# Designed miniproteins, single chains, continued (5), part 46

Each design is a single chain, and the fold is of that chain. pLDDT is the mean over its residues in the fold that is shown.

## One batch from the design tools (miniprotein)

Design m17583
Fold by ESMFold2-Fast:
Structure m17583 (fold): chain A 62 residues (1-62)
Amino acid sequence: FSEAEKAAALAKLVRAIREKGLAPGLDLSSKEANKKLFDAAGLNEAEKDAALEALTNARAGK
């Protein structure tokens, strides 16, 4: 995924989480919890993959 695609997917996820009040204390280190958040945020499969890659890269220092 391009940087723009990853940034857009992550921005959409973060905005949806805050707008919907999706349990701000969730353990985001869990793939299961992340998938549940992505579904609740209305992300499609490509957007979920892009957001996951963005989060993984951020944790790896990218």
Scores: mean pLDDT 69

Design m17584
Fold by ESMFold2-Fast:
Structure m17584 (fold): chain A 87 residues (1-87)
Amino acid sequence: SPSNQEFIRRAQQLIEEAQRIAREAKELGDSESLKLAQSAIDLAQKAIELIRRQPDDVIAQTKAQFLLIAAESDVLVAKRRIEKKKK
């Protein structure tokens, strides 16, 4: 569906952002921010897989939404940690 395609696009964009954050965390030696970025990638990938396997299941769609929210939270925390370390 168009809604599922948009969800996958947003999740894929978040994976790309988390990959950039993971690279910066490695350069800064921030193992905690690296772990958060890797967690975000895993959660977003699981959300995409869930939607692809069960595109019309409301329970699967709800679970995928919570996985993506958790991934976005991990990215936000990692991003804030990295910004503080650059100062």
Scores: mean pLDDT 89

Design m17585
Fold by ESMFold2-Fast:
Structure m17585 (fold): chain A 88 residues (1-88)
Amino acid sequence: PEAMPVEKYEKAIREWIEKFSKEELKELLEKEGVVYDEEKKELSVKVSESGEEASYTADGSYTFPSDLSPSTQEAAKLTFKAILEYLE
């Protein structure tokens, strides 16, 4: 997955997301500990027991823990962006 071209990764994530209804996707996010704020168009998740959070907003603003690798941060941005776009 880390060696996958961004273009193919985005397509795979979008096709995977489209298999769920918006309600089913929201339930899946909640089970995974992801919080969706509809008013702010933001996704946030607690990444570690230290309380550090990863967040992404539809305007492209993001916050990630410093311990996340660059490849993990990029994958997270693409995934959150696809989810927010689908839930619009």
Scores: mean pLDDT 74

Design m17586
Fold by ESMFold2-Fast:
Structure m17586 (fold): chain A 62 residues (1-62)
Amino acid sequence: DAYVDRLTERTGLSREEAQALVETLRANGIAVNDEVIDYVAERLKAGEPVDLDELRALSEKL
């Protein structure tokens, strides 16, 4: 999964951790795409919380 690989490379998460996170996003109705992955990676790298409502708004804007 290209998004799992991208998230792993950008955040340093293991493949399994990145896969679990991507699956959690999909389970919450968030469309996984480049903008969503980039947003999640930025927040995690900054130690900031990931806001699922913001992610849904971002995914719907595409």
Scores: mean pLDDT 76

Design m17587
Fold by ESMFold2-Fast:
Structure m17587 (fold): chain A 75 residues (1-75)
Amino acid sequence: SEAEKLVEEIKERMEKRKEELMADPSVSKEEAIGVLETEYAMEKVSISHLFPPEEAEKMNKELDEHLEKLIEEIR
């Protein structure tokens, strides 16, 4: 579905973003986590405006779980 494709695209972009942040010696772990949390929050707001509430809730839950995984990989 379009929802599944968008979630996959966001996950791929955020994994790449994490790699870029972690490769930058001027960026601390805490700063990297803060950037990812902010960017995920923006994506979740966008999803809530683009999709029906039930679908948006499911998508946002999957993104929350993915963010938690990325944070643990940084720590």
Scores: mean pLDDT 88

Design m17588
Fold by ESMFold2-Fast:
Structure m17588 (fold): chain A 74 residues (1-74)
Amino acid sequence: MLEKAYEEAREELVERLTRAGVKDLSEAQRVIDEEAPALIERLMKEYGLSESMAELVVRFAGAAAANEVASAAY
């Protein structure tokens, strides 16, 4: 359950960051902050996660997505 929620969040954030054309970690963080509320709500609804757990999943998924997209620009 948590592993699936994490992978889904990571993949979606990677897609969002790629579409936004982010070039560095600070730009990636801005996009993630914009997408986070909707993604947290969706994970709570789809996977039955508490708000705290959904926030944690999005935080870790966001960090992984930001590193994947921003580091690919090096």
Scores: mean pLDDT 80

Design m17589
Fold by ESMFold2-Fast:
Structure m17589 (fold): chain A 79 residues (1-79)
Amino acid sequence: SNREKAEELKKKGEEAKKKGDYKEAARYFQQAADLMSDDPKEAAYLLGLAVEAAQKAGDTKEALELIERAGELTEKYRS
């Protein structure tokens, strides 16, 4: 299922983060969030992890784009 694939991608992102591969971690967390489009709260959480990873990678542009995406998703489930 998409949720099982998202959990696997999340684990790969956490593994990449532990190795200091923040750019790779951000990609895995983004891919996991994309699979959770039907669960906006979980998708927003995963995008938050991607933002943190992108910031640690020094990719300011990617981090800002991810912050915007996360904000749009949080508005969907809070509104």
Scores: mean pLDDT 84

Design m17590
Fold by ESMFold2-Fast:
Structure m17590 (fold): chain A 117 residues (1-117)
Amino acid sequence: MAEEIARLLAELGESKTLEEFQKAVDRLVKAMREAAEKYPDEPRVRFKGKVKVLDEDGTVIAEVDIPETEMPLRVFAEAVRLAAREHGLVVLAKGTFNDDEMDVDELTIAPLSRLRP
């Protein structure tokens, strides 16, 4: 699960058109829902808002709304780590954290190479 979600996060950064970006988001949301069904009793991260992709200069190159969805926080945290390690991407989540659960209203994906001098 975490490896698949990390790969789907990488696909967002590789998308060349708005259509490809939207399809990549749709695939990511499907994988998130599958993870939620596989691990029903784990602490959750809930997404309601936007995903943004930045280029190496910090310019927003793509932005789309994420439909309301959730997944296990543990799987999400591991996917973020794998995205950095295996795909050279930083993933930033903005939101609120309550009682081992996270509500995310903005997810930002950027190349790690530009953020490491």
Scores: mean pLDDT 77

Design m17591
Fold by ESMFold2-Fast:
Structure m17591 (fold): chain A 65 residues (1-65)
Amino acid sequence: MEKGHMAALEIAKAARELGVRARVFVSGGKLILILEPGDAEKTAEAVERAKKIAEEAGFELEVIR
């Protein structure tokens, strides 16, 4: 649980630094990333960063746009 929580915080931080509006939380053993419409390139970078963070934490990532 702590790993998932820390991963969610890291993903949220990465999105914020990229200027991407996102909400991140843990649900049912998965990391859920909800993205608001925005710059496609920055959004793609946020998703790539989120995938790496989730993989390192051992969690599945579900992306909702």
Scores: mean pLDDT 80

Design m17592
Fold by ESMFold2-Fast:
Structure m17592 (fold): chain A 87 residues (1-87)
Amino acid sequence: MRELTPEERKAALEGARGSAENAIDALKQGNVREATIYLIAALLHASVADNKEVVEALRKAMRALDNGDYETAIEYLKKAIEIAKKA
């Protein structure tokens, strides 16, 4: 795989954060379909950044979303945002 520059990796983490924030907003509005799309986008960005902690938090959010546990999904999305901001 082509190795990303630090700037490219940071941009990917910023993309993951933005998509995760949009997913939280969608869930708060009851728009589960839109939240799922944003969560998939966040996972793709986090995977590109190769940040395992962000990917793990987003995967846990996806499982909670799939189970209809929207409160737990929001908690893991917030955790992913916090980790991405510190990286």
Scores: mean pLDDT 85

Design m17593
Fold by ESMFold2-Fast:
Formats: C-alpha cells, structure tokens, sequence
Structure m17593 (fold): chain A 87 residues (1-87)
C-alpha cells in the first residue's frame, strides 16, 4: 500500500540520520520498489537515489548497481549505464 511505502521511506530517513546506513539502505530499497509497483515514480526515484547514497556510504557499490538494474523496469528508465558507473 502507499501507506506502507511511505512508512518504509520515513524509517529509512530515520536510520540515515542516525548513521545506520545498512538499515537505511534496506528501508529505502524496499520503499523504492513498492512506490514503483504502485506507479508513484517520483517517490520511487527519490527513495531509489537515497538507497544508492546509503549503499555508497557503506562502499556497497555492487548492491547499488543491482538496485539500479532492478529499478530500471519499475521506473521505465534505462539505468544500466548508471549501474555500470557504480561498479
């Protein structure tokens, strides 16, 4: 549901402010996928970019790249080049 996606996004922001980047990345990733499935592409993109930033802070460029590839069809965008730049 939209409420569930928004809750995941808010939890992600809370963890990010606390410096808990692993937890933040997971929440932002779940929020981005759910927003994308619900057709809220603006919020899906916002949550996706926040997840990428959290993964980058952890040095988890492979996870960031994998998320970009997963989000490509959901956002109707070609994120393959973006994913390659993260590796």
Amino acid sequence: SMEEAEKLYEEGKKYYKEGKYEEAAKKFREASILFGKLGNYDKAEEAFLQAVEAYKRLGKYEEAAELALEMSPLLKADLSKFAELLR
Scores: mean pLDDT 83

Design m17594
Fold by ESMFold2-Fast:
Structure m17594 (fold): chain A 90 residues (1-90)
Amino acid sequence: TAALRQKIAELSKQAVEASRQGKYEESAKLYEEIAALKKSLGDDFSAANYAALAEADKLYAQGKKKEGQELVRKTVADSIIAIGEASGLD
């Protein structure tokens, strides 16, 4: 478990760097791997978020930057709502 969390941290760093360099296809594959690992840990919430980041990067790789940005924005908004409901603030 600790080794798996360390691997996720390393993959996350690689994904962010690949995305910063415009290597969106590479970044998407790394986010998909992180999503699979998070799901294997029972963290379905984080897995869904990383899967959305992978889909956004696939859109960026296809030149669909606006569609990718909108997908990330919607995913972040949905995550904030889910956290608010879980915390009983709504």
Scores: mean pLDDT 76

Design m17595
Fold by ESMFold2-Fast:
Structure m17595 (fold): chain A 73 residues (1-73)
Amino acid sequence: LDSLSDEELAELFREAIMEKFKTSGVGREEVERMAEELELSEEEREGLQKVVDSKASPEEVIALIRLVLERLS
């Protein structure tokens, strides 16, 4: 992780989400399912939707990654 910039890490994460979006048509239902599994708040779910729509900044993507990791620990 220390060898990757925040921008590079954010791009990889966004690319992975977008790949799922293109393959499965992630859409609203998939975002809601992921939010429920991760117990995301409404604000956090809106952040996830913004990432899927490719409208999130690298900082927003990194914040979402941190949140997911915290929820899994």
Scores: mean pLDDT 64

Design m17596
Fold by ESMFold2-Fast:
Structure m17596 (fold): chain A 75 residues (1-75)
Amino acid sequence: VEELAALSPEELRAVADKIAAEMEKQGYKDEADFVKNAADLLLNLYERGEITPEQAARGLVAAVETAKINAKEKE
């Protein structure tokens, strides 16, 4: 989480896209879309100065964790 807070908006988007791509490759398309949508929202808020880099990073981690829980419930 702290390492993600040091990333630029472009780098945070790249991380989110990579995680979403791996989820989609595993067949979790809804979860991948959720992560992408959460990243877009968080990055928009970060670019507008409404949240800190740390808040954006924490939000992305929470979105990924939520997606993973949802994927497990489908098993």
Scores: mean pLDDT 76

Design m17597
Fold by ESMFold2-Fast:
Structure m17597 (fold): chain A 79 residues (1-79)
Amino acid sequence: SLEELKKKYSEAAEKMLKEAEELASKLPNPPEEIYEQLEKLRELVEAIKKAKSIEELEKEVQKFQEQSVELGKLLAEAL
């Protein structure tokens, strides 16, 4: 069901976001762009939770994945 998929994807997204936030907090000199990217990911988690259809849910999950890749690049450059 849509509700089961929303729960699955939002819980996975929240877990990834929490792990990324914890990693960012341990960086010796975190650039501002990392925090801006984390905020974008938080907004996408909320969009996933509010999705009204499977198609909308898939689009928001895709956006989250794309923004997660960008965060990963920023984190790698900060190491």
Scores: mean pLDDT 86

Design m17598
Fold by ESMFold2-Fast:
Structure m17598 (fold): chain A 59 residues (1-59)
Amino acid sequence: SLTREELEAAYAYYRTHPLPREVLPSSAPSPGAISLAEFLRWPEEVQRRVVDYYREQQA
């Protein structure tokens, strides 16, 4: 149950901060390299990995 607000916040952060490759499947592009609309089309499992990592970095 990811919210659009959580996804948008994580996306905005990774536009200026590199996401470690280990967080994503090797075939996935960096969130900062794609549009928000494209990021929102990703599978929820992959989106959750990005959001969870983002929250850990903000702690």
Scores: mean pLDDT 77

Design m17599
Fold by ESMFold2-Fast:
Structure m17599 (fold): chain A 89 residues (1-89)
Amino acid sequence: MLSKEQAEELGKRLMEKASEILGVPVSKTEDTLAGEVAEYLALTLLLRPELILEDPEGAAERLQRRFPELSREQALELVRFAAELYKEL
C-alpha cells in the first residue's frame, strides 16, 4: 500500500499531467476538469490499482464515461501515465 507521502506525490504528478493534456495552468487546476480527473485517477490507484494496471483500455473507457469532455486518446494517455507512475512508487 502507498504511504500518505507517496499518495500526495501521485496526486501532484497526475495533476501536472492532466493539466498538460488538457492545456490548463497547474496553478489553477484544483477546481478544474484536470483537477477532478487527477483526483479520480489517484483515488482509483489508492483503492483499486488493479482496475488501471490490469485493464488500461477499460480504465480509459471508464474515465471517459466519467469525464466525457476527454477524448479516448487523452483518457488512454492519462491511464497509461497513472499506471507507470504507480509502478515507480
Scores: mean pLDDT 78

Design m17600
Fold by ESMFold2-Fast:
Structure m17600 (fold): chain A 100 residues (1-100)
Amino acid sequence: SQQEIIDIEVEAALAIIRASIIKTHGVKNAEEDKRLLEKILGTVERLKARAEASTDPEVRATYRRNVDDVIAALEDAIKELEKVDPETAKELRQRLNEIR
C-alpha cells in the first residue's frame, strides 16, 4: 500500500538523519552515541525482516533500497565512533555484517 511505502521511507529517513548527525558533528557522548547506533542497527534488522516477509514486489524493492541507504549511513557514523571507541566500533561492524 502507499501508506506502507511511506512508513518505510520515514523510518529509514529518520535513521539516516540520526546517523548523519554523528558523522557531521563527531561523537560528543560515546555512551549515548553508542546506544543511538545500536538502535539504528535494530532499524536495519527490522527493515530487512520486513523485506523478506513482504509479497509485494514494490514494497520489497523499497525495503531493500532503504536498508542499503541506512547501512551506508550507519557505516559512516561507526567510523566516527572508531576514533574514540575502536572496540565498540568493531563490535557494531561485526553485528552489522551478521545482519547483511
Scores: mean pLDDT 82

Design m17601
Fold by ESMFold2-Fast:
Structure m17601 (fold): chain A 93 residues (1-93)
Amino acid sequence: SEIDKIKEQLKKLYDEAIEALKAGDVERFVEIANKMKELIKKAPLPDELKQQFIDRIDEIVRRVVEEGVTPEQAIEDLKILYDEILKALDAAK
């Protein structure tokens, strides 16, 4: 299904984002975060929910780039968001 393809792509981007954060590669993390936002825009979800997820990705990026939060804090925030996106995708089936 289209949802299963999006979930697979999201998992890959999530794993790459975690790897970038652990490596301290902020530039790579931002690139992956932008790809996650583009994937969410294509997801079969309500526009309001898509915007909420995009805004939360932007906030995690802002905290990493501008506030210098620890990789551990950014990873935890991203994990919570990833789990919520998966639940929303499963509810859309």
Scores: mean pLDDT 89

Design m17602
Fold by ESMFold2-Fast:
Structure m17602 (fold): chain A 93 residues (1-93)
Amino acid sequence: ASREARVAALRAEAAASTDPAEVAWLLLMAGEPEEALRVLPQIADERVRLVLEAIAHYLLGEEERFEEVLAQLPEEEHESVRFIAEALRRSHA
């Protein structure tokens, strides 16, 4: 499938979901971090919200903001969040 078809499918799945964490994650997979950031205030779980917020800022190239959000998470989670963000950025290239 083309990249455009894959992104369209992820956006359609996000539009059909009622779980804001799933919506934000699908938008991040689709390469739409700005739209993902708009959904974050609806996520009740602070840890999940912070993880997704950090990944969104990383995908936007906002390194200082990424580090600020990452610092709010337990140190043991920093490597995993960075790995996920890097993997997503690589998949969008």
Scores: mean pLDDT 84

Design m17603
Fold by ESMFold2-Fast:
Structure m17603 (fold): chain A 95 residues (1-95)
Amino acid sequence: DSVMLADKAKSLVDDAKKSYDDGIENFKNGDYDTSKSKFRDSYKKSDEADDYANESIKKSDKPLPIAIMSQAQAGYIRKKSKDNIKKIDDIMNSL
């Protein structure tokens, strides 16, 4: 069901955004271990969201707008989370 896959993708994008925001807040507080864990959660959820969005798109005669939007948002969050993990690793390796 392309609709169910799209809804799952949207839900995972929302969860990824929440984890990303938690990562930023922990980074601001200097809690790099917790921040990195939150960005890893964000990355994993956005990766799963991209998979569900792609499955929804492939199974639809006409792609659902929410699936296309979720795919784009998942890709963006995934890249930002990966970049922030690298930044934290660089900081921790300099200590």
Scores: mean pLDDT 89

Design m17604
Fold by ESMFold2-Fast:
Structure m17604 (fold): chain A 83 residues (1-83)
Amino acid sequence: SEAAALARAKALAEEAKREHPEWYEKGVELAKLSIENPEEFNKRVEELGEVVRANADDPEVAKKARLITGTAQAVLAERLEKE
């Protein structure tokens, strides 16, 4: 469900903020791009996916991508809920 997906995204954002603030910042910037420049956002997401695919045996790369994209999803959801 969308509610469950958002709850997971919020959990990933909190983990990133607490343990990897540099990845949290990247997620926040990615969220900003999705609103201000959707074309650049799509390009950045595609590039991140290619990096994950190229480093399929590196769990840190997969974790970084998950925390960044989860943070972006959580930040976007929060912005849509605010007036």
Scores: mean pLDDT 81

Design m17605
Fold by ESMFold2-Fast:
Structure m17605 (fold): chain A 74 residues (1-74)
Amino acid sequence: MSAEEKIQKVLDETAAKLADPSLSLEEMEALFIEAAKEIKKIAEEENVPEEKVQEFEDRLLGLYLQAADAKARA
């Protein structure tokens, strides 16, 4: 599995968890923080370029903001 595939798996798993309608905003924030830490860990261990790490962090932030917006509109 490539480093990008490992990070994408973290994003996919986090997106699936964020889709749970029973989550509070605090629990969503905790999932975001945990996912951000895991992405940084993979990036450091696998020597992922900073530009790619930034792209994945931007995607993670987008997933969190979309989930939080959906929760606020529900």
Scores: mean pLDDT 83

Design m17606
Fold by ESMFold2-Fast:
Structure m17606 (fold): chain A 71 residues (1-71)
Amino acid sequence: GMAAADRAAQRAARAYLEQLAGRPLTEAELVAILEEYRSLYGYAPDIPAIAALDPVTRARLQQAIDAVLAR
């Protein structure tokens, strides 16, 4: 099983992506968004904290979310 800290980090990342999407996301949608980001930019995003994300990373995450949710 995951440690409590890993679960807290995963929930924070999910909450941030759901806020950008404007709706709740399934686990499959979360995986698809991260893979879309990797496909577009060649690397996986690191989402350690909301306050640590720059505007460019936020815009790129929004683009990946929009692409996945349009499927």
Scores: mean pLDDT 71

Design m17607
Fold by ESMFold2-Fast:
Structure m17607 (fold): chain A 86 residues (1-86)
Amino acid sequence: SLEQQLKEAERLLDKGTPDDILRAAEIVLRIVEQLEAQGREPSERLRKVIEDVAAIISGLYNEPLPKDFDEAVELLRRVVERHRRK
């Protein structure tokens, strides 16, 4: 379920290793893709998790801090795609 996926992303954020943060980014991006396909808006809880993950990823991967939610999602997409193509 989306709630279980979001809980797993929150658990990975709490652990805080680079691998855990990257996995959290992958999970929240999948949730966003599912919601976009259904024409649904992300919850405030999901938005907060995405912003928190994006802030940590900005520091870990030397990317600029996103100024809004759309830039946070774009940052996560870029970093996750970069790591999948290796």
Scores: mean pLDDT 84

Design m17608
Fold by ESMFold2-Fast:
Structure m17608 (fold): chain A 75 residues (1-75)
Amino acid sequence: SALQQALEEIEAVQQQAGLSAPLAVQYVLRYSPTALKLTPQDLNTLAKRYQVPVATLNAAYEAAKKLFAAEPVPV
């Protein structure tokens, strides 16, 4: 699932970049295309799991949409 993929990416970023869990969640949601596959319920689940405000994760998600919206989606 997209949520499972995001969890694996968050763990990888924590291990490789030495980021705390709250920072790793924000990094993955802001810069990974996996963020675009997450539902609002998935964002709420991540917020509870990593103790990050939902508003913070929503901001990261909106930044990801802007970053990836500039590329044409294959039809």
Scores: mean pLDDT 78

Design m17609
Fold by ESMFold2-Fast:
Structure m17609 (fold): chain A 70 residues (1-70)
Amino acid sequence: RKLELLQRFPFAQRKAAVAAYARSLGEEVEVSSYDEIVAVLDRLGADVREVTTTTDDGQVRRSLLPVPRP
């Protein structure tokens, strides 16, 4: 569920992830609220996924990644 996944991450991280995804599509966006983040994702046809990466020192890192809807 998109809402619950977004709520697990700090607003600054959610904002940065959405802005980066919009830039990948040629858009510049500014968001100041959770509702604006959801509206931008819906406009761009995007959903969000949690991704896990392992760093070279073995530390597990979680990140929020916007992805195109299927």
Scores: mean pLDDT 70

Design m17610
Fold by ESMFold2-Fast:
Structure m17610 (fold): chain A 97 residues (1-97)
Amino acid sequence: SEVEKEKEEIAKKLSEETNIPLSTAKALVDNIVWSAQRVNKLSEKEAVDLLKKRMDDIISQLKAIQKQIEELKKNNEPVEHIVGLELLMIGYALDVG
């Protein structure tokens, strides 16, 4: 479908811009769209259009979180700090939808 093609293109852009694996980007897009449909009662098309409008903000937020995770790894910080940031990324994805 047209919507599935748009979701695929968004996932590819997200993966390329944020250095996350494509499979993770696809899961993130699916979760955002699902949340928007279920929580905010948007159609799938409306959810995808909202995601497209927020792409630059989402990319900027994910890049900031990725940079923090990489600094923690580089500085050999406790794993609990890294897990905390990963949970924040998941929370952000659900809250955006």
Scores: mean pLDDT 74

Design m17611
Fold by ESMFold2-Fast:
Structure m17611 (fold): chain A 69 residues (1-69)
Amino acid sequence: SLKQKIIEKVREINPNKYLTKEEFRKIAKELGISDEEADKIYEKLQNEKGLINREDFINEIVKLLESRK
């Protein structure tokens, strides 16, 4: 499934609960997400330290990619 492919890719790049902006951008690029879309997701999901929760990221990316059908 799309969600499983995304989970696998995220796991390969970062096994940690939180992603840095650079790790997030790398994963987004490999999933075919534009820089503009990635930046919008980052601004929506980042916490006070500029980190993104991995599960929130996976859910948002799945939603975005499913909307492109």
Scores: mean pLDDT 76

Design m17612
Fold by ESMFold2-Fast:
Structure m17612 (fold): chain A 80 residues (1-80)
Amino acid sequence: KVKKAVEMVAQLHGLEVVDFEKEGNIYNVTLRLLPGQELHEEALKLHIVQTLQKELQIEAEVVDFEVEGDLVNIKIKLIK
């Protein structure tokens, strides 16, 4: 459910989901930036949060965002 929504948003931003793990109320997501694509951090964060709210009625926030080469590590926290 959450994984599919994140996969859809990632694809629209030229990223693919490499890893997706849930730990309590936090999703640890690893994305890979596809060749020739440019990363727009704030747009990606906003789109993830808005999509989770609109499609799944889940309130969430991005609590961590780290870039290492072509990999992007994101922590998404679910708010009750």
Scores: mean pLDDT 84

Design m17613
Fold by ESMFold2-Fast:
Order: sequence, then structure tokens, then C-alpha cells
Structure m17613 (fold): chain A 96 residues (1-96)
Amino acid sequence: MSQSEIDQEVLFLGLAVLASAAKNLPGVVSARAEEVAPGVFRLTIVTESKEVAEKTKADLEPLLQKMAASFGGSVAISISEDGDKAVLTATVTVEL
């Protein structure tokens, strides 16, 4: 096992903890963390409104940027509307 494998597992667990915490916030419908490719992790938060998604982005963006930087990576955050709901997607990319 290489150190990079351990670092990826720690990053994924951190994102999973953030997803679990986000589920308990008012206006959050669902949250999940997933590994979409080697070194690429996605945090998806579904909110009842675009306003809740924008507030959640503002609160999480500095934390996610610091987490990504700690692993030599980057983060991209986007918000999309899905009918009456909004979806916040944060993609964290780290080098293997």
C-alpha cells in the first residue's frame, strides 16, 4: 500500500463526514460523497431551494479549498437547478 492510497481514503472519509453533517441542515434533502474516478471525488448536496444551495456553497467552499490544497489538489463547485430543487456539486481532484 502506498501513502497516496491512504491519503485518498482519508479525503473520501472527510467528504463522507461532511455529507452526513449536511443531511442534518435545514433545507437539505440529501447529501452523498462518491469516488467517480481515481483521484476524483464528488460531494453532491440536494437542497429544497437555490438560496439554500448558495448559502451552503458559501459555507463549504473555503473548507473544501483547504482540504483539496492539503492533498495537492483542486476543487470545483457548481450549483444547478433541478425543478423546484437545487443541486450543489463539489468535485475534488487530487494527484495520485
Scores: mean pLDDT 79

Design m17614
Fold by ESMFold2-Fast:
Structure m17614 (fold): chain A 68 residues (1-68)
Amino acid sequence: SMMIQRGQQQLQDMQSMGVPQDVIDRMRDLIDQATRYDQQGDQQQMLRYVSQFMRVYYDAVDQIRQQR
């Protein structure tokens, strides 16, 4: 899925930006869960985990902006 691939790239970018490892681990778990549901054909659960991933991603981006 293009959405899953995008999420994996965002994870790599966040890791290179010095986001704490616990946040990276959370994002990785969420995208891994989304990938499993995508493979099972459960689009509703996949989108739910992608939504949670995006929330964590935007929270992390906001924190970086505030710490400059």
Scores: mean pLDDT 81

Design m17615
Fold by ESMFold2-Fast:
Structure m17615 (fold): chain A 82 residues (1-82)
Amino acid sequence: NPEQVKLEKELAEQVEKEAKKIAELQKAGKALSPEELRELQKKLGPLVVERVKQIKAENPDLSDNVLSLLGIVIFSELYKNL
């Protein structure tokens, strides 16, 4: 599926971009502690899971890999908007 392959590539590129932004925040001394990161993941994790379930229900042909990448993107967007 060419459309799914394109989406997967775009999501992988966005995940890499978000990882670089987090690394820049760490370098600037604004990084979350491991404990703060765990608490944030605990708080946002259920929201990410429910959103991914909704996307899967609306798009049943999406691969588990695409859904996994979407979950990372959704988590990053929720984190940036806190």
Scores: mean pLDDT 73

Design m17616
Fold by ESMFold2-Fast:
Structure m17616 (fold): chain A 61 residues (1-61)
Amino acid sequence: MLALAREAALSLGVPEEEIDRVIEAAPSDGLAAIRLANLAVERGASPHEVGDALTAAAIAA
């Protein structure tokens, strides 16, 4: 879950340093994944683009 959320966030243009900060600040991998999705949306991604990025990351894995 978290690895796919990280790859999706990177593909949507979220800086790696921001991703690492979200992961370090989150008390669990599940909360980190949710916070990464929210950060991507705040940076202009639609929920549909987040879903597509997660699917692409899963196919690439």
Scores: mean pLDDT 78

Design m17617
Fold by ESMFold2-Fast:
Structure m17617 (fold): chain A 68 residues (1-68)
Amino acid sequence: SLEDLKKLLEEIEKTVRQLEAQQRFDKSMEEAEKAAQRIRDLRSAVEKLQNLIKELEDFIKKLEELMK
């Protein structure tokens, strides 16, 4: 459901924030590079998922406008 997708989005964002915080403590170069790539991938996925959710919400609103 849309609500489940929003919950997943919040969980991913929390994970990103935790990874960013841990990145300041785990400064081995290899771990930092892998963490940075993982953070970028997760942020990109979040943005894409937010776009899909907004597109679906906009489509529903357009249908409501057409029916009024």
Scores: mean pLDDT 80

Design m17618
Fold by ESMFold2-Fast:
Structure m17618 (fold): chain A 51 residues (1-51)
Amino acid sequence: MSEEVLRALDAAVERLKPGDDFLAVFQEVIDELYPERRDELLAELRRAMGL
């Protein structure tokens, strides 16, 4: 897993509230930090999660 995905995971976990969709929060973080790489990094996370 890339450093970008790990960094975005950390930020997403910090933003999570009970009942939030984790993938939606992760997408928001990626759109803020790495918008040009969004689709690549989302695909990497989905593969790691078995999606």
Scores: mean pLDDT 79

